# Designs tried in a protein design run: designed miniproteins, single chains, continued (5). Part 102

Each design is a single chain, and the fold is of that chain. pLDDT is the mean over its residues in the fold that is shown.

## One batch from the design tools (miniprotein)

Design m19543
Fold by ESMFold2-Fast:
Structure m19543 (fold): chain A 66 residues (1-66)
Amino acid sequence: MDLLQRTAQAMRDAGATDEQIQRVLDAARRGDVDGASQEAMDAARAGGASPETMARVGQEAERAAL
């Protein structure tokens, strides 16, 4: 729960939509580490986040999927 909440907040702060956040959380719950990380980074990038913020959001999603 804590890691999923942290991922959702990081994505929201990066400009991700609720639909994008839900997709990443569903991937993380399935243990799809690569899918969760990549979708989180893509959502942050679409929201105009810096490369550093994209990497951070991807790492949070990866940890939530593990």
Scores: mean pLDDT 84

Design m19544
Fold by ESMFold2-Fast:
Structure m19544 (fold): chain A 87 residues (1-87)
Amino acid sequence: VEEKIKELLEKNISDKELQELLSELLSGYLKVARGEMSLEEFAKANKELAEETEKKFSSLSPEEQQKVLNALQQASQLIYEEYLKLK
């Protein structure tokens, strides 16, 4: 799952810094989905990371923003499938 998420980010996002920020956020969501971290713990630990990611995303062109959103939607589906396996 982690490798597939990384591939999605690399294929859809040209900005390396944004790839790294999103990779860390998605890794956190995956831990929450697996029951390894609470949603509250994730929110507290990743507040600054989320703020930096949003700021970077807002600086992108509309076309680049659309590519990022597409990648995030696909990654979210992969994380949701992991959640369903673990129940």
Scores: mean pLDDT 78

Design m19545
Fold by ESMFold2-Fast:
Structure m19545 (fold): chain A 73 residues (1-73)
Amino acid sequence: SMEELLAMAERALESDPDNLTALGLRGYALEQLGRLAEAAEDYARAIAIAKAQGIDTPNLEKVEARLAELKAK
């Protein structure tokens, strides 16, 4: 369930707040649950964490694309 995915991502973030995969999964779960504002906030946070930690991965561009889509609608 999306609730279980959300809880799993939250546990991963408690262990490692810089976990971009967990931030992306939490945002995705929130988006699927129709909690679009919270999803956008999590995607924005993932981008901020990546920049703060000097992380540059292909997965980041997917998060950026999703945030842009949510901001457009």
Scores: mean pLDDT 78

Design m19546
Fold by ESMFold2-Fast:
Structure m19546 (fold): chain A 77 residues (1-77)
Amino acid sequence: RSEEIFRLSVELMRTLQELLSLLPPDERAELEARLDAAPDFREQSDILEEWAKRLSGEKSELARRASELAREIDELS
């Protein structure tokens, strides 16, 4: 549903903003560049899953949550 996709997109954006705020500037720029270059939510989900493995604690949890949200959006699209 377009309404569900919109809601999940807002949640994804909020989760990404929270994650990015916790990253040092160099890592934030790298992740932003990779996400901007991703052609679809499936690739964004894969990138975020890779980042979750690289990160630890709260940052890893946020990256995993963002990956799950991007995957859900891809599945609904």
Scores: mean pLDDT 84

Design m19547
Fold by ESMFold2-Fast:
Structure m19547 (fold): chain A 89 residues (1-89)
Amino acid sequence: MKITVKAKKISENEVEVEVYVDGKLIGKGRLRDGETLTFTDENGYKVVVTALGNTVSVAVFDPEGNLVATGTIENLKVGEEAELTFEVK
């Protein structure tokens, strides 16, 4: 199954995030510096997104609570967009 996290830096202190599972949008939100947002899909997978400075960190947990993937978008500047894609079991 494929998990995609898209991030766009809206301002110096704000990132817009969208999370997709197998192409289906499961959630979107905005994070300020130091904030964390958790997205949960219909199968119980959790996608934990944290914004800190110009960095967006992602941790993916399976329905049993095991960490199955991590990734980081670094040096994301205002007006820039980036995505991380994870292939999980």
Scores: mean pLDDT 86

Design m19548
Fold by ESMFold2-Fast:
Structure m19548 (fold): chain A 109 residues (1-109)
Amino acid sequence: AAEEVAAFRAELEELVKKAEEAIKAGDVEKALEIAREIFERGREVADRLLAEGDVEGALAVLEATVEALRRILKALRKYRPDDKEALLEIEELLGLAEIRLGVLKSLYL
């Protein structure tokens, strides 16, 4: 419910900050690990909320996941623009998250 979505958003904010600091420090692999964790956690929480009948909560979780991945991609483009392999991996994760959000919106809205 709303409290669970708020807790998830707080978790994502901490993960995004850690990923941004890792990128600034040159630890791109750590940032990629965090991005994968964000993607999987968003999927897990959204799927559970859907199973409980909370479509609004699932949408909010997927929207927050997309926003978190966009923030990591923006940081990577700013501090490591020449890391084409890392950029491609984050763009792929973001694309998959956006597709999932779009499918859910088309089914329930």
Scores: mean pLDDT 89

Design m19549
Fold by ESMFold2-Fast:
Structure m19549 (fold): chain A 63 residues (1-63)
Amino acid sequence: APKRKAYLYKILDDGSLEFVDEAEVDEEGNFELDTSDLESGKYKVVIVEDGVGVDVEEIELKK
């Protein structure tokens, strides 16, 4: 099976990305990222398979 990881980045005020966390993605596309200690704001999740970005999602955390 292909090896996939989810990378979580915070989107900063200047539009740059700050790395926050990573998780392994299972064969069903499931992964878990703990956001409980994160600030409210915009984040980007990048799914990487064998070193290649295959999916990108923007999320907004509200506290």
Scores: mean pLDDT 77

Design m19550
Fold by ESMFold2-Fast:
Structure m19550 (fold): chain A 72 residues (1-72)
Amino acid sequence: SAEELAEKIVEELKKLGYPHLDEARKIALGFARAVENGADPKKLADSIVKAIEEKYGKEYAEIFRKAIENVL
């Protein structure tokens, strides 16, 4: 389910040391639901990573990218 995919992404982010977990949980759930509805996972991941880079910098953007890639 989307909820299971979102939780896997959050657990991976936690393992990788990503600190903004409350916001990440909301982003992961939105991502998982969109993918379940037929959205392109790579295109969505690229958009999310860019938004994280703009807000928190490249290091946290790379962590977020790895979390999504490790779960997909």
Scores: mean pLDDT 88

Design m19551
Fold by ESMFold2-Fast:
Structure m19551 (fold): chain A 55 residues (1-55)
Amino acid sequence: SPLDKNIELIEKAIKVTEELIKRLDENPGVPQERIDTYRKNLEKLKEVLEKLKKE
């Protein structure tokens, strides 16, 4: 179903974003504000995923 495909895409986006945050966090040259922006986006993606799974 389109819902199942949307869930899969959001789960992939979450995984990619988590890996990106990990790589940025390992680099002391990256501004904290950039890392914080990705963490906020990750939280939003997780909220969207929870809402989709409740439908």
Scores: mean pLDDT 84

Design m19552
Fold by ESMFold2-Fast:
Formats: sequence, structure tokens, C-alpha cells
Structure m19552 (fold): chain A 105 residues (1-105)
Amino acid sequence: GNSEIKQVDQLSKQAIDAIKAGDTQKALHYIDQLKQLGLASTDDNVIREATDRLLEIAEVALKYGQRDVAIYAAESAIELGLKLKDVQVGTGYVLRAIGIQIDAE
């Protein structure tokens, strides 16, 4: 619901702020919370929003040279994409996440 989407947005902002600050431990912690929120949700809109934010976080981590953070965010996006009922959308997320992992290598 709207409350869960607000939590997704807040955790995403906190993860990006941690990446920009060079705080890898905080970034991974917020990414994990975002992943857990998405995995616990039965609302596909919440799962989609969390997945989109994880992919954005992964791209930001790559820009800041934090490859391990980018890989973990991308792996988390794959887990959420596979949970999504819309297989076409979920497949799109998985392919995008794989691309990010390749760029991180």
C-alpha cells in the first residue's frame, strides 16, 4: 500500500545517501531492509517499486565505484523480480540486474 511505498522511497534515499557518503556498511544495511520489505509484501506495486529502487541504487553504486554494493543491490532486484506475478515485468528486471552485475565485474 501507500505506506509501504513510502517506506521503500525512504530506505532508497537512505541507501543512496550512504553510497554518496562512502558508508558501504550502511548502504548494504538499507539495501537489505528494502529487499526484505519487498520479499515480505503481497502487493505487486510494492514489489515493483522496491525492485525499481534496487536497480537505481545499483546504478548509483556503480557511479561511485562501489561494485560490491551494486552487485548486492542487483542480486536483491533479481530475487524480487522472480517473486513478481507479472512474468514479463519480472523478466525485464532480471535482465537489467544481470547487465548491472556484468558492468560491475
Scores: mean pLDDT 89

Design m19553
Fold by ESMFold2-Fast:
Structure m19553 (fold): chain A 88 residues (1-88)
Amino acid sequence: MPEVEALETGSNIPLTIKAQILPDGVLNVIATEKSNPEDFGVGGGIDVNAGIEEATLTVVTPSGRWVTVKVTNAKDAKVGDSAEVEAR
């Protein structure tokens, strides 16, 4: 299972960060602010078939916050696997 950790959130407003392996084998990371559940950021995708042990991604929320996220154990992940964390 992939694991997700917030390294930098740019604010003390709570976030939910979700990392998921999509059907094409791409790791997708999204950050959503808890004060507005409709307000979510878009992350980059990484091909997990490359055998990565860990990845660091920066996502931007619609409010303009830059969130740095670390994902570990991605190389052993399967399509449909997901991890979620709450952070500030």
Scores: mean pLDDT 63

Design m19554
Fold by ESMFold2-Fast:
Structure m19554 (fold): chain A 72 residues (1-72)
Amino acid sequence: MEEGQKHVELAKEHLEKAREALRQGDVESAREHLKEASDHATDAYELGLTVEATELLREVGRLRRELRELEA
């Protein structure tokens, strides 16, 4: 489960960076970090860390909604 844990950690790091970017209004940086977080969370899900990955993907979805509202 080393690879799955690595993806969970990377997803969390990118989510933290995305939150900071959104707080600063940096929509480009936020979009990039949300994509990375989504990709890593999906990889963790496929590797069997379904609970942790689902929580991360829900957070990505919430922040993507916030990003779209800032762009509207």
Scores: mean pLDDT 85

Design m19555
Fold by ESMFold2-Fast:
Structure m19555 (fold): chain A 84 residues (1-84)
Amino acid sequence: MEEFEEAWKQLKEYLEKLAKESTPEQKEMIEEAMKKMDEVREKALKEGTEEALKKAQLEIGRILRQTFEEMKKKEEEKKELEEL
């Protein structure tokens, strides 16, 4: 339990810092991802099992990867359009 809360705190701090350095569009995507991750976290805490917490960690990791991939794709699309 302590490891999960500590990881969430570090992740939240990282994402808040990233959002400050991001464009308005990227900030919205980060905020949306944080919302989804918080919902996953709340659901796992409500269930209160170690299995639910592990499942939540995996889902949070998946949401992060998807969000970063989407952000990268949008940046690449903008760069390709500028090069044309």
Scores: mean pLDDT 76

Design m19556
Fold by ESMFold2-Fast:
Structure m19556 (fold): chain A 74 residues (1-74)
Amino acid sequence: SALRAEAERLRAEREESRKQYHELVLKAGQDSSYTDQAVEAARRSAELDREYARTRKQLEEAEAQQRAEELARA
């Protein structure tokens, strides 16, 4: 389903964003010029977490509805 594909895409983006954030935090510790990039990466990770949570909820609701319809037709 499109929702399942979207959830997997967002999961991969969250993992990548978290790695980028960790790398930027380490760089900012040595060079303060990276501080703004680390802050932006943290904001991006938080936004992806919210998008993933919304997509997961929609997927779970859609799968529950599908199961209910299958039971009603049987």
Scores: mean pLDDT 83

Design m19557
Fold by ESMFold2-Fast:
Structure m19557 (fold): chain A 86 residues (1-86)
Amino acid sequence: MTDSRRGLAGLYGGITLTMLDSARSLIAKGTKEDIERGLDNAQGGIDIATQGIKYTSDDEKSTQYLQDLKEEGERVKKEAEAKLKK
């Protein structure tokens, strides 16, 4: 049962990491269109991590791992938003 929750954390975390890596790459390209796509990918990563937390809420280590990824997504989102204000 614990293994199932950690498997879910790995799945949701892997998707979140892929979305956040895509977001960072898009933001680094520096065009308005790429930064907007990066913002969308960062939000998607946050949403996936939030779903993972819901499904792993009874395993503290899984929840903490996904919470840390959600916080990274929020940082990436803030960076994209800051760049779009120029």
Scores: mean pLDDT 83

Design m19558
Fold by ESMFold2-Fast:
Structure m19558 (fold): chain A 77 residues (1-77)
Amino acid sequence: EKEKLEKEIKELVEKVIKLLEEEFGPEAAEILEYIYKEHFEDLLKAKISVEELKKRFIDTLKVRGASEEVIKEVEEI
């Protein structure tokens, strides 16, 4: 249901923000948080799945040159 989906999305975003903050510093975490906020409405409208959102985060991390360790931690979420 909506509440469960919202909780799962929030937990995923919080974990990814934390990992990016540790890897790239505060600026990278702020950018990801901005992207999440812009697309939150589309997520709630069930236009994309939590799994698809996770894939998009992993792709973004790869483009930014994140370490394999950070990518693995996101995959394990």
Scores: mean pLDDT 67

Design m19559
Fold by ESMFold2-Fast:
Structure m19559 (fold): chain A 74 residues (1-74)
Amino acid sequence: SISDIQAFIDQIDQRIAQIDQQIAQLEQELAKLIANGAPQDIINKKQLEIEILDGMKALLQGVKAWLETVLSRL
């Protein structure tokens, strides 16, 4: 139903918001590590964590766009 699809979109939006908050926290941590001259391997690991979360967000945005397209046909 339209209601069920909207509920899925709402769940995806909640997860995207959580990922955005996690990315913001990791970016702050990364900035602090760079400012304090942390070893490059530690910096690289933090950058990889951000990259993985960005990838997950992109996939969720793709699923959301598809669900919104389904809703637009109903």
Scores: mean pLDDT 91

Design m19560
Fold by ESMFold2-Fast:
Structure m19560 (fold): chain A 109 residues (1-109)
Amino acid sequence: AAEAERAAREAEEAARRGDAERAAEAAEEAARAAEAAGEPLGAEAARAGAEAARAGLEGNLNAAIGGLLRALGALIELELNPELRSPAAEGAARAGVAAARAGLRALPK
């Protein structure tokens, strides 16, 4: 639990400073923490966000948007199903969304 929350804060901080690569790394750390906690939906959100961040860095708009939508979809599923919510799942989902947003900001104009 604590590791996913720490990784979420690192991803959000990296996103705020425009560091999409570090945001992706933090989201991958959050995904591993969520998997270790038995939270597959949170892990999926974090991985999707990390993929979106890397896609954005590579200039792949469609992949970056796709990853963001997958991360948001997982977050919405957690919101609709309180039984699936845990600090690890919510932390991982937050890390994923932060990484995806950083990736979209990294896209070439």
Scores: mean pLDDT 83

Design m19561
Fold by ESMFold2-Fast:
Structure m19561 (fold): chain A 71 residues (1-71)
Amino acid sequence: MLEEEKKKILKAAEEGNLEYLKEVEKKYENVTIDDKPEEVEVRMLARVLIYKLENDKELAKEVIKKVKEEL
């Protein structure tokens, strides 16, 4: 399930779909690392991609590539 969510996040980031990334961040905003570490990872990935897309598009592409290689 979370692997598919990560793939959707990466696709949204490649398309510049900040709305979807912000929705993912909101969906998991109250999750703690102690209870659901995988969901925290998804939230952190969305946050990083939002920040990079708004501030450094070149670095955003590098992050997307690296995460894809891990999947």
Scores: mean pLDDT 76

Design m19562
Fold by ESMFold2-Fast:
Structure m19562 (fold): chain A 74 residues (1-74)
Amino acid sequence: MQLEEAKRREAQRLLAETLQRVKELMNKGDLEGAIEVLREFARRMRELGPIADQAVREAEAAAEALEAQLEAAR
């Protein structure tokens, strides 16, 4: 129970840090780099299983939103 709560909180912290990096890349106009960072984060979080499901969903949703922005720019 305690370990699962700690892992879930850590996944959410890592997501927040990843989103901060994504904002930096977006400010530079590097949407492709931002998408890659989010996809890699989601892939790694999936290895943790259901405990990281919310973090994975949030990262994937953010990546899809950026992919849509990138496609609109093409």
Scores: mean pLDDT 78

Design m19563
Fold by ESMFold2-Fast:
Structure m19563 (fold): chain A 86 residues (1-86)
Amino acid sequence: MASKEEIEKAIEAMKKLKESMESLPESDGFALVAGIRIPKSVLDAYRKLLGIDAEEISEEEAVKYLSKVLNVSEEEAREILKEITG
């Protein structure tokens, strides 16, 4: 199972990604990933980082993905996602 430090590091990385995306120009198209608007120019890097193949990901899909990658329960993954998005 993923350690608490690994989970917190993943949350921080995603929060930083969200912050950096908010500063990017609107000239790029956006994809919606777990309620976060990601410029399509950044989406490939995001997919490589997380191993996600989807252009648009629902909150529920993101929860299932995080649960699998971090080896945590879906409830824990949902809390992680909530901290990133809310």
Scores: mean pLDDT 58

Design m19564
Fold by ESMFold2-Fast:
Structure m19564 (fold): chain A 97 residues (1-97)
Amino acid sequence: MKVRELAEELIRKLEEAEKLIEENPDKALQLLREAYRIGEELAKAAVEEYPGNENGAKQLLRLLQQAIDLLESDPLGSAEEVKRLLEEAKRAAKLLA
């Protein structure tokens, strides 16, 4: 699968999750876990195409994991911070593509 296609799929999942964080945090969390799996594939593919992507790939995965951990631990109090982390993750994904 092409790096660009993985980045676009990841961004779509993150946008879906953002809409559901407050309305359905369980569904948002499921989408973030799916997004993390896509993020791992994107990270691997991006680094294989260009080794200089290692730092960007690590940053993307860190942002996604932080969003997942925060939403799992405090679904009611973390919505704004999770949305902020997802916006940063979308920017990181765009830079890898």
Scores: mean pLDDT 86

Design m19565
Fold by ESMFold2-Fast:
Structure m19565 (fold): chain A 86 residues (1-86)
Amino acid sequence: SLDEVMRKLGEVMEKAAQAVANKDVEKFRELGKEMIELIEELRKLDPVAGEWARRHLKRFAELIKKNYPEVKEVADELIAELDRLE
């Protein structure tokens, strides 16, 4: 369901924030891939919700990039993948 996928995306974003706080670059990369897959699933269920989530995640990644230089490269990779989904 849409609600279930949105809930999962929120949970993965919380885990990603924790990985960033722990400077766990590889965990952040893996969670980034999960977030991309969930956005693609959202787009199949509701294209408007999927586009909203894509933009929201891009803003999240930009904020991480600005405040956490240790994971900047992974944040840049995530932003590039989100841009490919346009």
Scores: mean pLDDT 87

Design m19566
Fold by ESMFold2-Fast:
Structure m19566 (fold): chain A 88 residues (1-88)
Amino acid sequence: MLEREAREKLEETAELLTQAAERIAAGDVEGALELLERVREKLEELRELAERAREAGDEKLARELEEAVERAEGLLEQLEREAEAVAA
């Protein structure tokens, strides 16, 4: 079921973002960047799920996933800038 798969991937993405933020706070820039790269992969998977949800006629799920991806992309960019600042 797409909704369950979406929920699991959203939880995984949130966990990776949290871990990346914790590594930045600890000064582990390399570890943070590795986690953020995994977040990028999860965001691509979530975009694919949004497309599949729309094709299945679940416009609500597709919209929720698209909004979640947009928010996660914003946080990803912010964390990448924070990691660069710590590395400087």
Scores: mean pLDDT 86

Design m19567
Fold by ESMFold2-Fast:
Structure m19567 (fold): chain A 67 residues (1-67)
Amino acid sequence: SMEEAIKAIEEKFKDDPSFKGVEKVAENLLALYITDPSKGLEYVEEARKIAKEVTGKDVEVDFRLAK
């Protein structure tokens, strides 16, 4: 499920201080909150991979700057 994917993404980045969270925006869309935009693509690629492994579906992933 998407909730399981969110939890797996949180676990993957739990020790990364520039990762601030993940939010479900729609049924097939996640947003990652990060403080370092230079790492945005790396976070998106890894989160997309995790979400596909957990859900068995292609999930769109965006990143946003954390406030």
Scores: mean pLDDT 82

Design m19568
Fold by ESMFold2-Fast:
Structure m19568 (fold): chain A 83 residues (1-83)
Amino acid sequence: VEEEIEALRRKAEELEQKAVDLSNKGDEYDSKARELFAARPEDLPEAIEYLKKGKEYGEQGKKWRQTADNVRLAANRLESEAA
């Protein structure tokens, strides 16, 4: 069962990295939206689209982070049961 626990922990690390990458993409879109609002107020529709994309990537990142947390909890449960 220790091999299963290590596999789950490795999987959680992969999912957490995916969550970080998605959150970073969200931050990039939010930054682009802020730049558009400041420099070109007439491009409000473009800024709104960047905000929407930023929110979508941020929400995806949160879901992957939650999945990673669930996988870590599963690993912890297996460790407790194996004792």
Scores: mean pLDDT 81

Design m19569
Fold by ESMFold2-Fast:
Parts: C-alpha cells; sequence; structure tokens
Structure m19569 (fold): chain A 106 residues (1-106)
C-alpha cells in the first residue's frame, strides 16, 4: 500500500505536494476499506488547518469522501474528529474553502 507515503507527503514543504497527497488519499481511502480511516483521519484533520487554502480544500474533500463512504462504520471518536475538522472550515477566510466544504457535505 502507498498510503503511508501519501500521509508523509501531507507534511511536504511544497503546498502543491501536500494538496495532491490529500486529493489522492481522498480517492484511495474509499476503495481500500474502513481499516485505513484511523491511519488518515488525524493527518487530514491537521491538513484542514494548513496555511494554503488549496491544501485545506483538498483535505476537506478527502474527509467528506471518507465520511460518505464509511458513515455507518465510523466510531464516535472518528465522527468527532471529522466534526472538529469541519466546524472551522464553514467560517474559513477563503470563500473557496467555505464553498468546497458546503459542496462536499451535500
Amino acid sequence: ARLPELVARLSDPDPEVRAAAALEIGKLAPVLGEEVVPLVLEPLKRATSDPDPEVRIAAARAIAAIYKTFKDKLTEEQAEIIREAFEPLFNDEDERVREAVKNAMN
């Protein structure tokens, strides 16, 4: 599995690399299964606080994809991590981040 390499890239100095890693995790996690949720959820939550709005958008979309796919299989703790990640984004400084969160959760 290349998932650990993508998780490491969420901490890359280049925001383009961080955004691409979040996007790829959002595509892979739904197909790899619920077992990967605890491996990616905290790193993605951290990425929703990234200084680059493109990284925050990619992380929000990845978390939304995980939520939609595994909703009935998430623990209370995992659901709380998702809530904590999303609440600040609805009031984000960047309109594109706010729009992405609204669209991802609908």
Scores: mean pLDDT 86

Design m19570
Fold by ESMFold2-Fast:
Structure m19570 (fold): chain A 100 residues (1-100)
Amino acid sequence: STEVQREIEKATTPLIEELLKEGKLDKAKLVGAIGLLAIAAGEVIKSVSKEEIKRILEKVGVPKSEAEEIAELSETDVEEAVKRLEELIRRLIAERAAAR
């Protein structure tokens, strides 16, 4: 598993459990889906073109400007690209938790 996958799992699992406890099944499913899409984006960042990375990030709800920055970093500094993606995933999960 990637570090991105582990961070997403650590962040999403407790949130999903809380939402299920509250009977908010639809929100729990949405958080799970976002986590899976973010893991897929993290996996491809090391092996696909910047255009494809940008498209995937935009589809999972990443703002266009941030998606472009991460896509550019994927060609010049893969380690920094992964770090930026992890931070973005943490922010998206936190936003979903706050929205409840």
Scores: mean pLDDT 65

Design m19571
Fold by ESMFold2-Fast:
Parts: sequence; C-alpha cells; structure tokens
Structure m19571 (fold): chain A 64 residues (1-64)
Amino acid sequence: MKVRVTVLEDGGALFADGRVLKKGDEIVLEDVKIDEENNELLGVDAETGQRVRVDLNKVEVKEI
C-alpha cells in the first residue's frame, strides 16, 4: 500500500535519521503498516528509502 501523509501538527512524522516533519509538510510512504496500539503508521519514504514513523493523531493519510 502507498499513501500520502499530510502533517497537521509539528512532529507528525519522524525519520529514522532523526528528521522531523512540520505542519504543512507532505510525504509519500510505501510498505506501510498500522501500529494500532500506538496509533502510529510505519512506512518507507518513497524518495529517500528511509523508515518513517507517523503519529496518526497529527496527520492526514490518503491512499494513492
């Protein structure tokens, strides 16, 4: 599954290298998994290949 994530609040997405996305940023993720217990989405950044952790309380997600 491939999704577009739109960040609604600062820190809604965190890269494995420690980069944090800000409100208004967008990212496309591949190989997504939902961690329902933590209300997170885990995926791979389509541009960089880095692992990304997304806080579902702080983002909007659309399947593409």
Scores: mean pLDDT 83

Design m19572
Fold by ESMFold2-Fast:
Structure m19572 (fold): chain A 53 residues (1-53)
Amino acid sequence: MKIAVIYDSSDPFDEGVARIRAAVIRTINPEEEVELVDKRDLDKVTGVDEILE
């Protein structure tokens, strides 16, 4: 499954939280593909099974 974690690159707190969330998901489910996506690029995201904010 491919998971996108959405973050705001202009907010370092939001980016930090998204990175932690991605790391937790990768640790618990190492078979999952986890990608960090800036909210400004959300409309360009394709082929993702699940989107997390």
Scores: mean pLDDT 77

Design m19573
Fold by ESMFold2-Fast:
Structure m19573 (fold): chain A 63 residues (1-63)
Amino acid sequence: REERLREAYGLAQRARVEGLSYDEIRARLRREFPELSDDEVEALATAAMTGAYSLDDLLYMFG
């Protein structure tokens, strides 16, 4: 679980650097990590777009 969350966080951060929108990052996360809940996908995409959550914050909430 933690390993998959770390991979998803890295994917979301890279997608933002590539210039993807919030909705495009969410769509990519759902495709690559179908096991993640809507809440996890939303938090990961929000972290990538705004920096509101660190990886450690996400692991605390969902790990």
Scores: mean pLDDT 82

Design m19574
Fold by ESMFold2-Fast:
Structure m19574 (fold): chain A 85 residues (1-85)
Amino acid sequence: PIELVEKAIEALKSGNLDEAIKYVEEARKVLRSQPVSPERLEAILALDEAITALEKAKNSTDPELQQQYRDEALEALRRALEILR
């Protein structure tokens, strides 16, 4: 899942929101298939937050709100990466 989160961050930085969402969903699927632990649950919640923010960024027509949602998604992805280290 670490590699998938890193790819999601790369896609987000390149402005490809659809690819970022795809990688986050793949990372969530991998984590959900693993044994339950507090760390994995926390990582899944961070990835859920990232998907929500990415979808809001994709649907926003306001440049300021779009940037805010992109920043929220990046922060959530960085938190997931830190948990998975």
Scores: mean pLDDT 82

Design m19575
Fold by ESMFold2-Fast:
Structure m19575 (fold): chain A 84 residues (1-84)
Amino acid sequence: SSKKKAAAEKLKKLLEELTAASKDAQEFVDKLAEAFGSSERPSAEEVLAQLDAGIAANRDDPSKADGVALAEAARAALEAAEAR
């Protein structure tokens, strides 16, 4: 729905802002976990591996297209943070 797409775009903007505010990939992951109230502090490597697996498993499913696009945006944001 258009509302789900708007929520996904808002999350993509949040990912871009957190990437800009973070010194490295681990700080980016930690800030994301904090923003979502998670007690978990996974490594950047674990998050990248989970995103890659989720994208690969779902890219051929049209009903998952919005979720795949969001996961790809999150992966790109994490890679941008890692490159610092």
Scores: mean pLDDT 68

Design m19576
Fold by ESMFold2-Fast:
Structure m19576 (fold): chain A 80 residues (1-80)
Amino acid sequence: SLEELRAEARELIAEADELIQRFVNEGKTLPEDKLLELSRLIQEVDDLLAEAERTGSPEDMQRLREAIEKLRKKIEELKK
């Protein structure tokens, strides 16, 4: 459902923001290209969430789900 996707998106964005903040504070643990990639994925999820909420279309919800999975995978990769 859109409510479930919204909850997932917000949770992952919060997790990614925490990860970014940690690396920004340390300055040495995340390469700039990976940080930019993570930031772009966060923005993509946020933009697609807003669009899915505006349209309610199954196509926009599917795009959001795909973006959420990309962000999740990137966060998991960066945690190691």
Scores: mean pLDDT 80

Design m19577
Fold by ESMFold2-Fast:
Structure m19577 (fold): chain A 76 residues (1-76)
Amino acid sequence: DLFKKAAEAVKNKDIEKLKELIKELDPSLTDEEIEELIKKLEAGELKYLRDLSSDDKERIIARLLLNIIKIEEEKK
């Protein structure tokens, strides 16, 4: 279950695992693009996903990450 793996990576702040999961979701992303998405996640900017990106690909990944963050927060 990809979402569970990603939620666990977010919970553990495992940046390397999160990179692997994002790359598995979209192999066409460069390592630089993945790092930018992770930086946005760490900064909490992904809480405002609908306003963060004009790129559909980035928005889809960001929405996925937001859903993962919500799952992690509910496990508080």
Scores: mean pLDDT 60

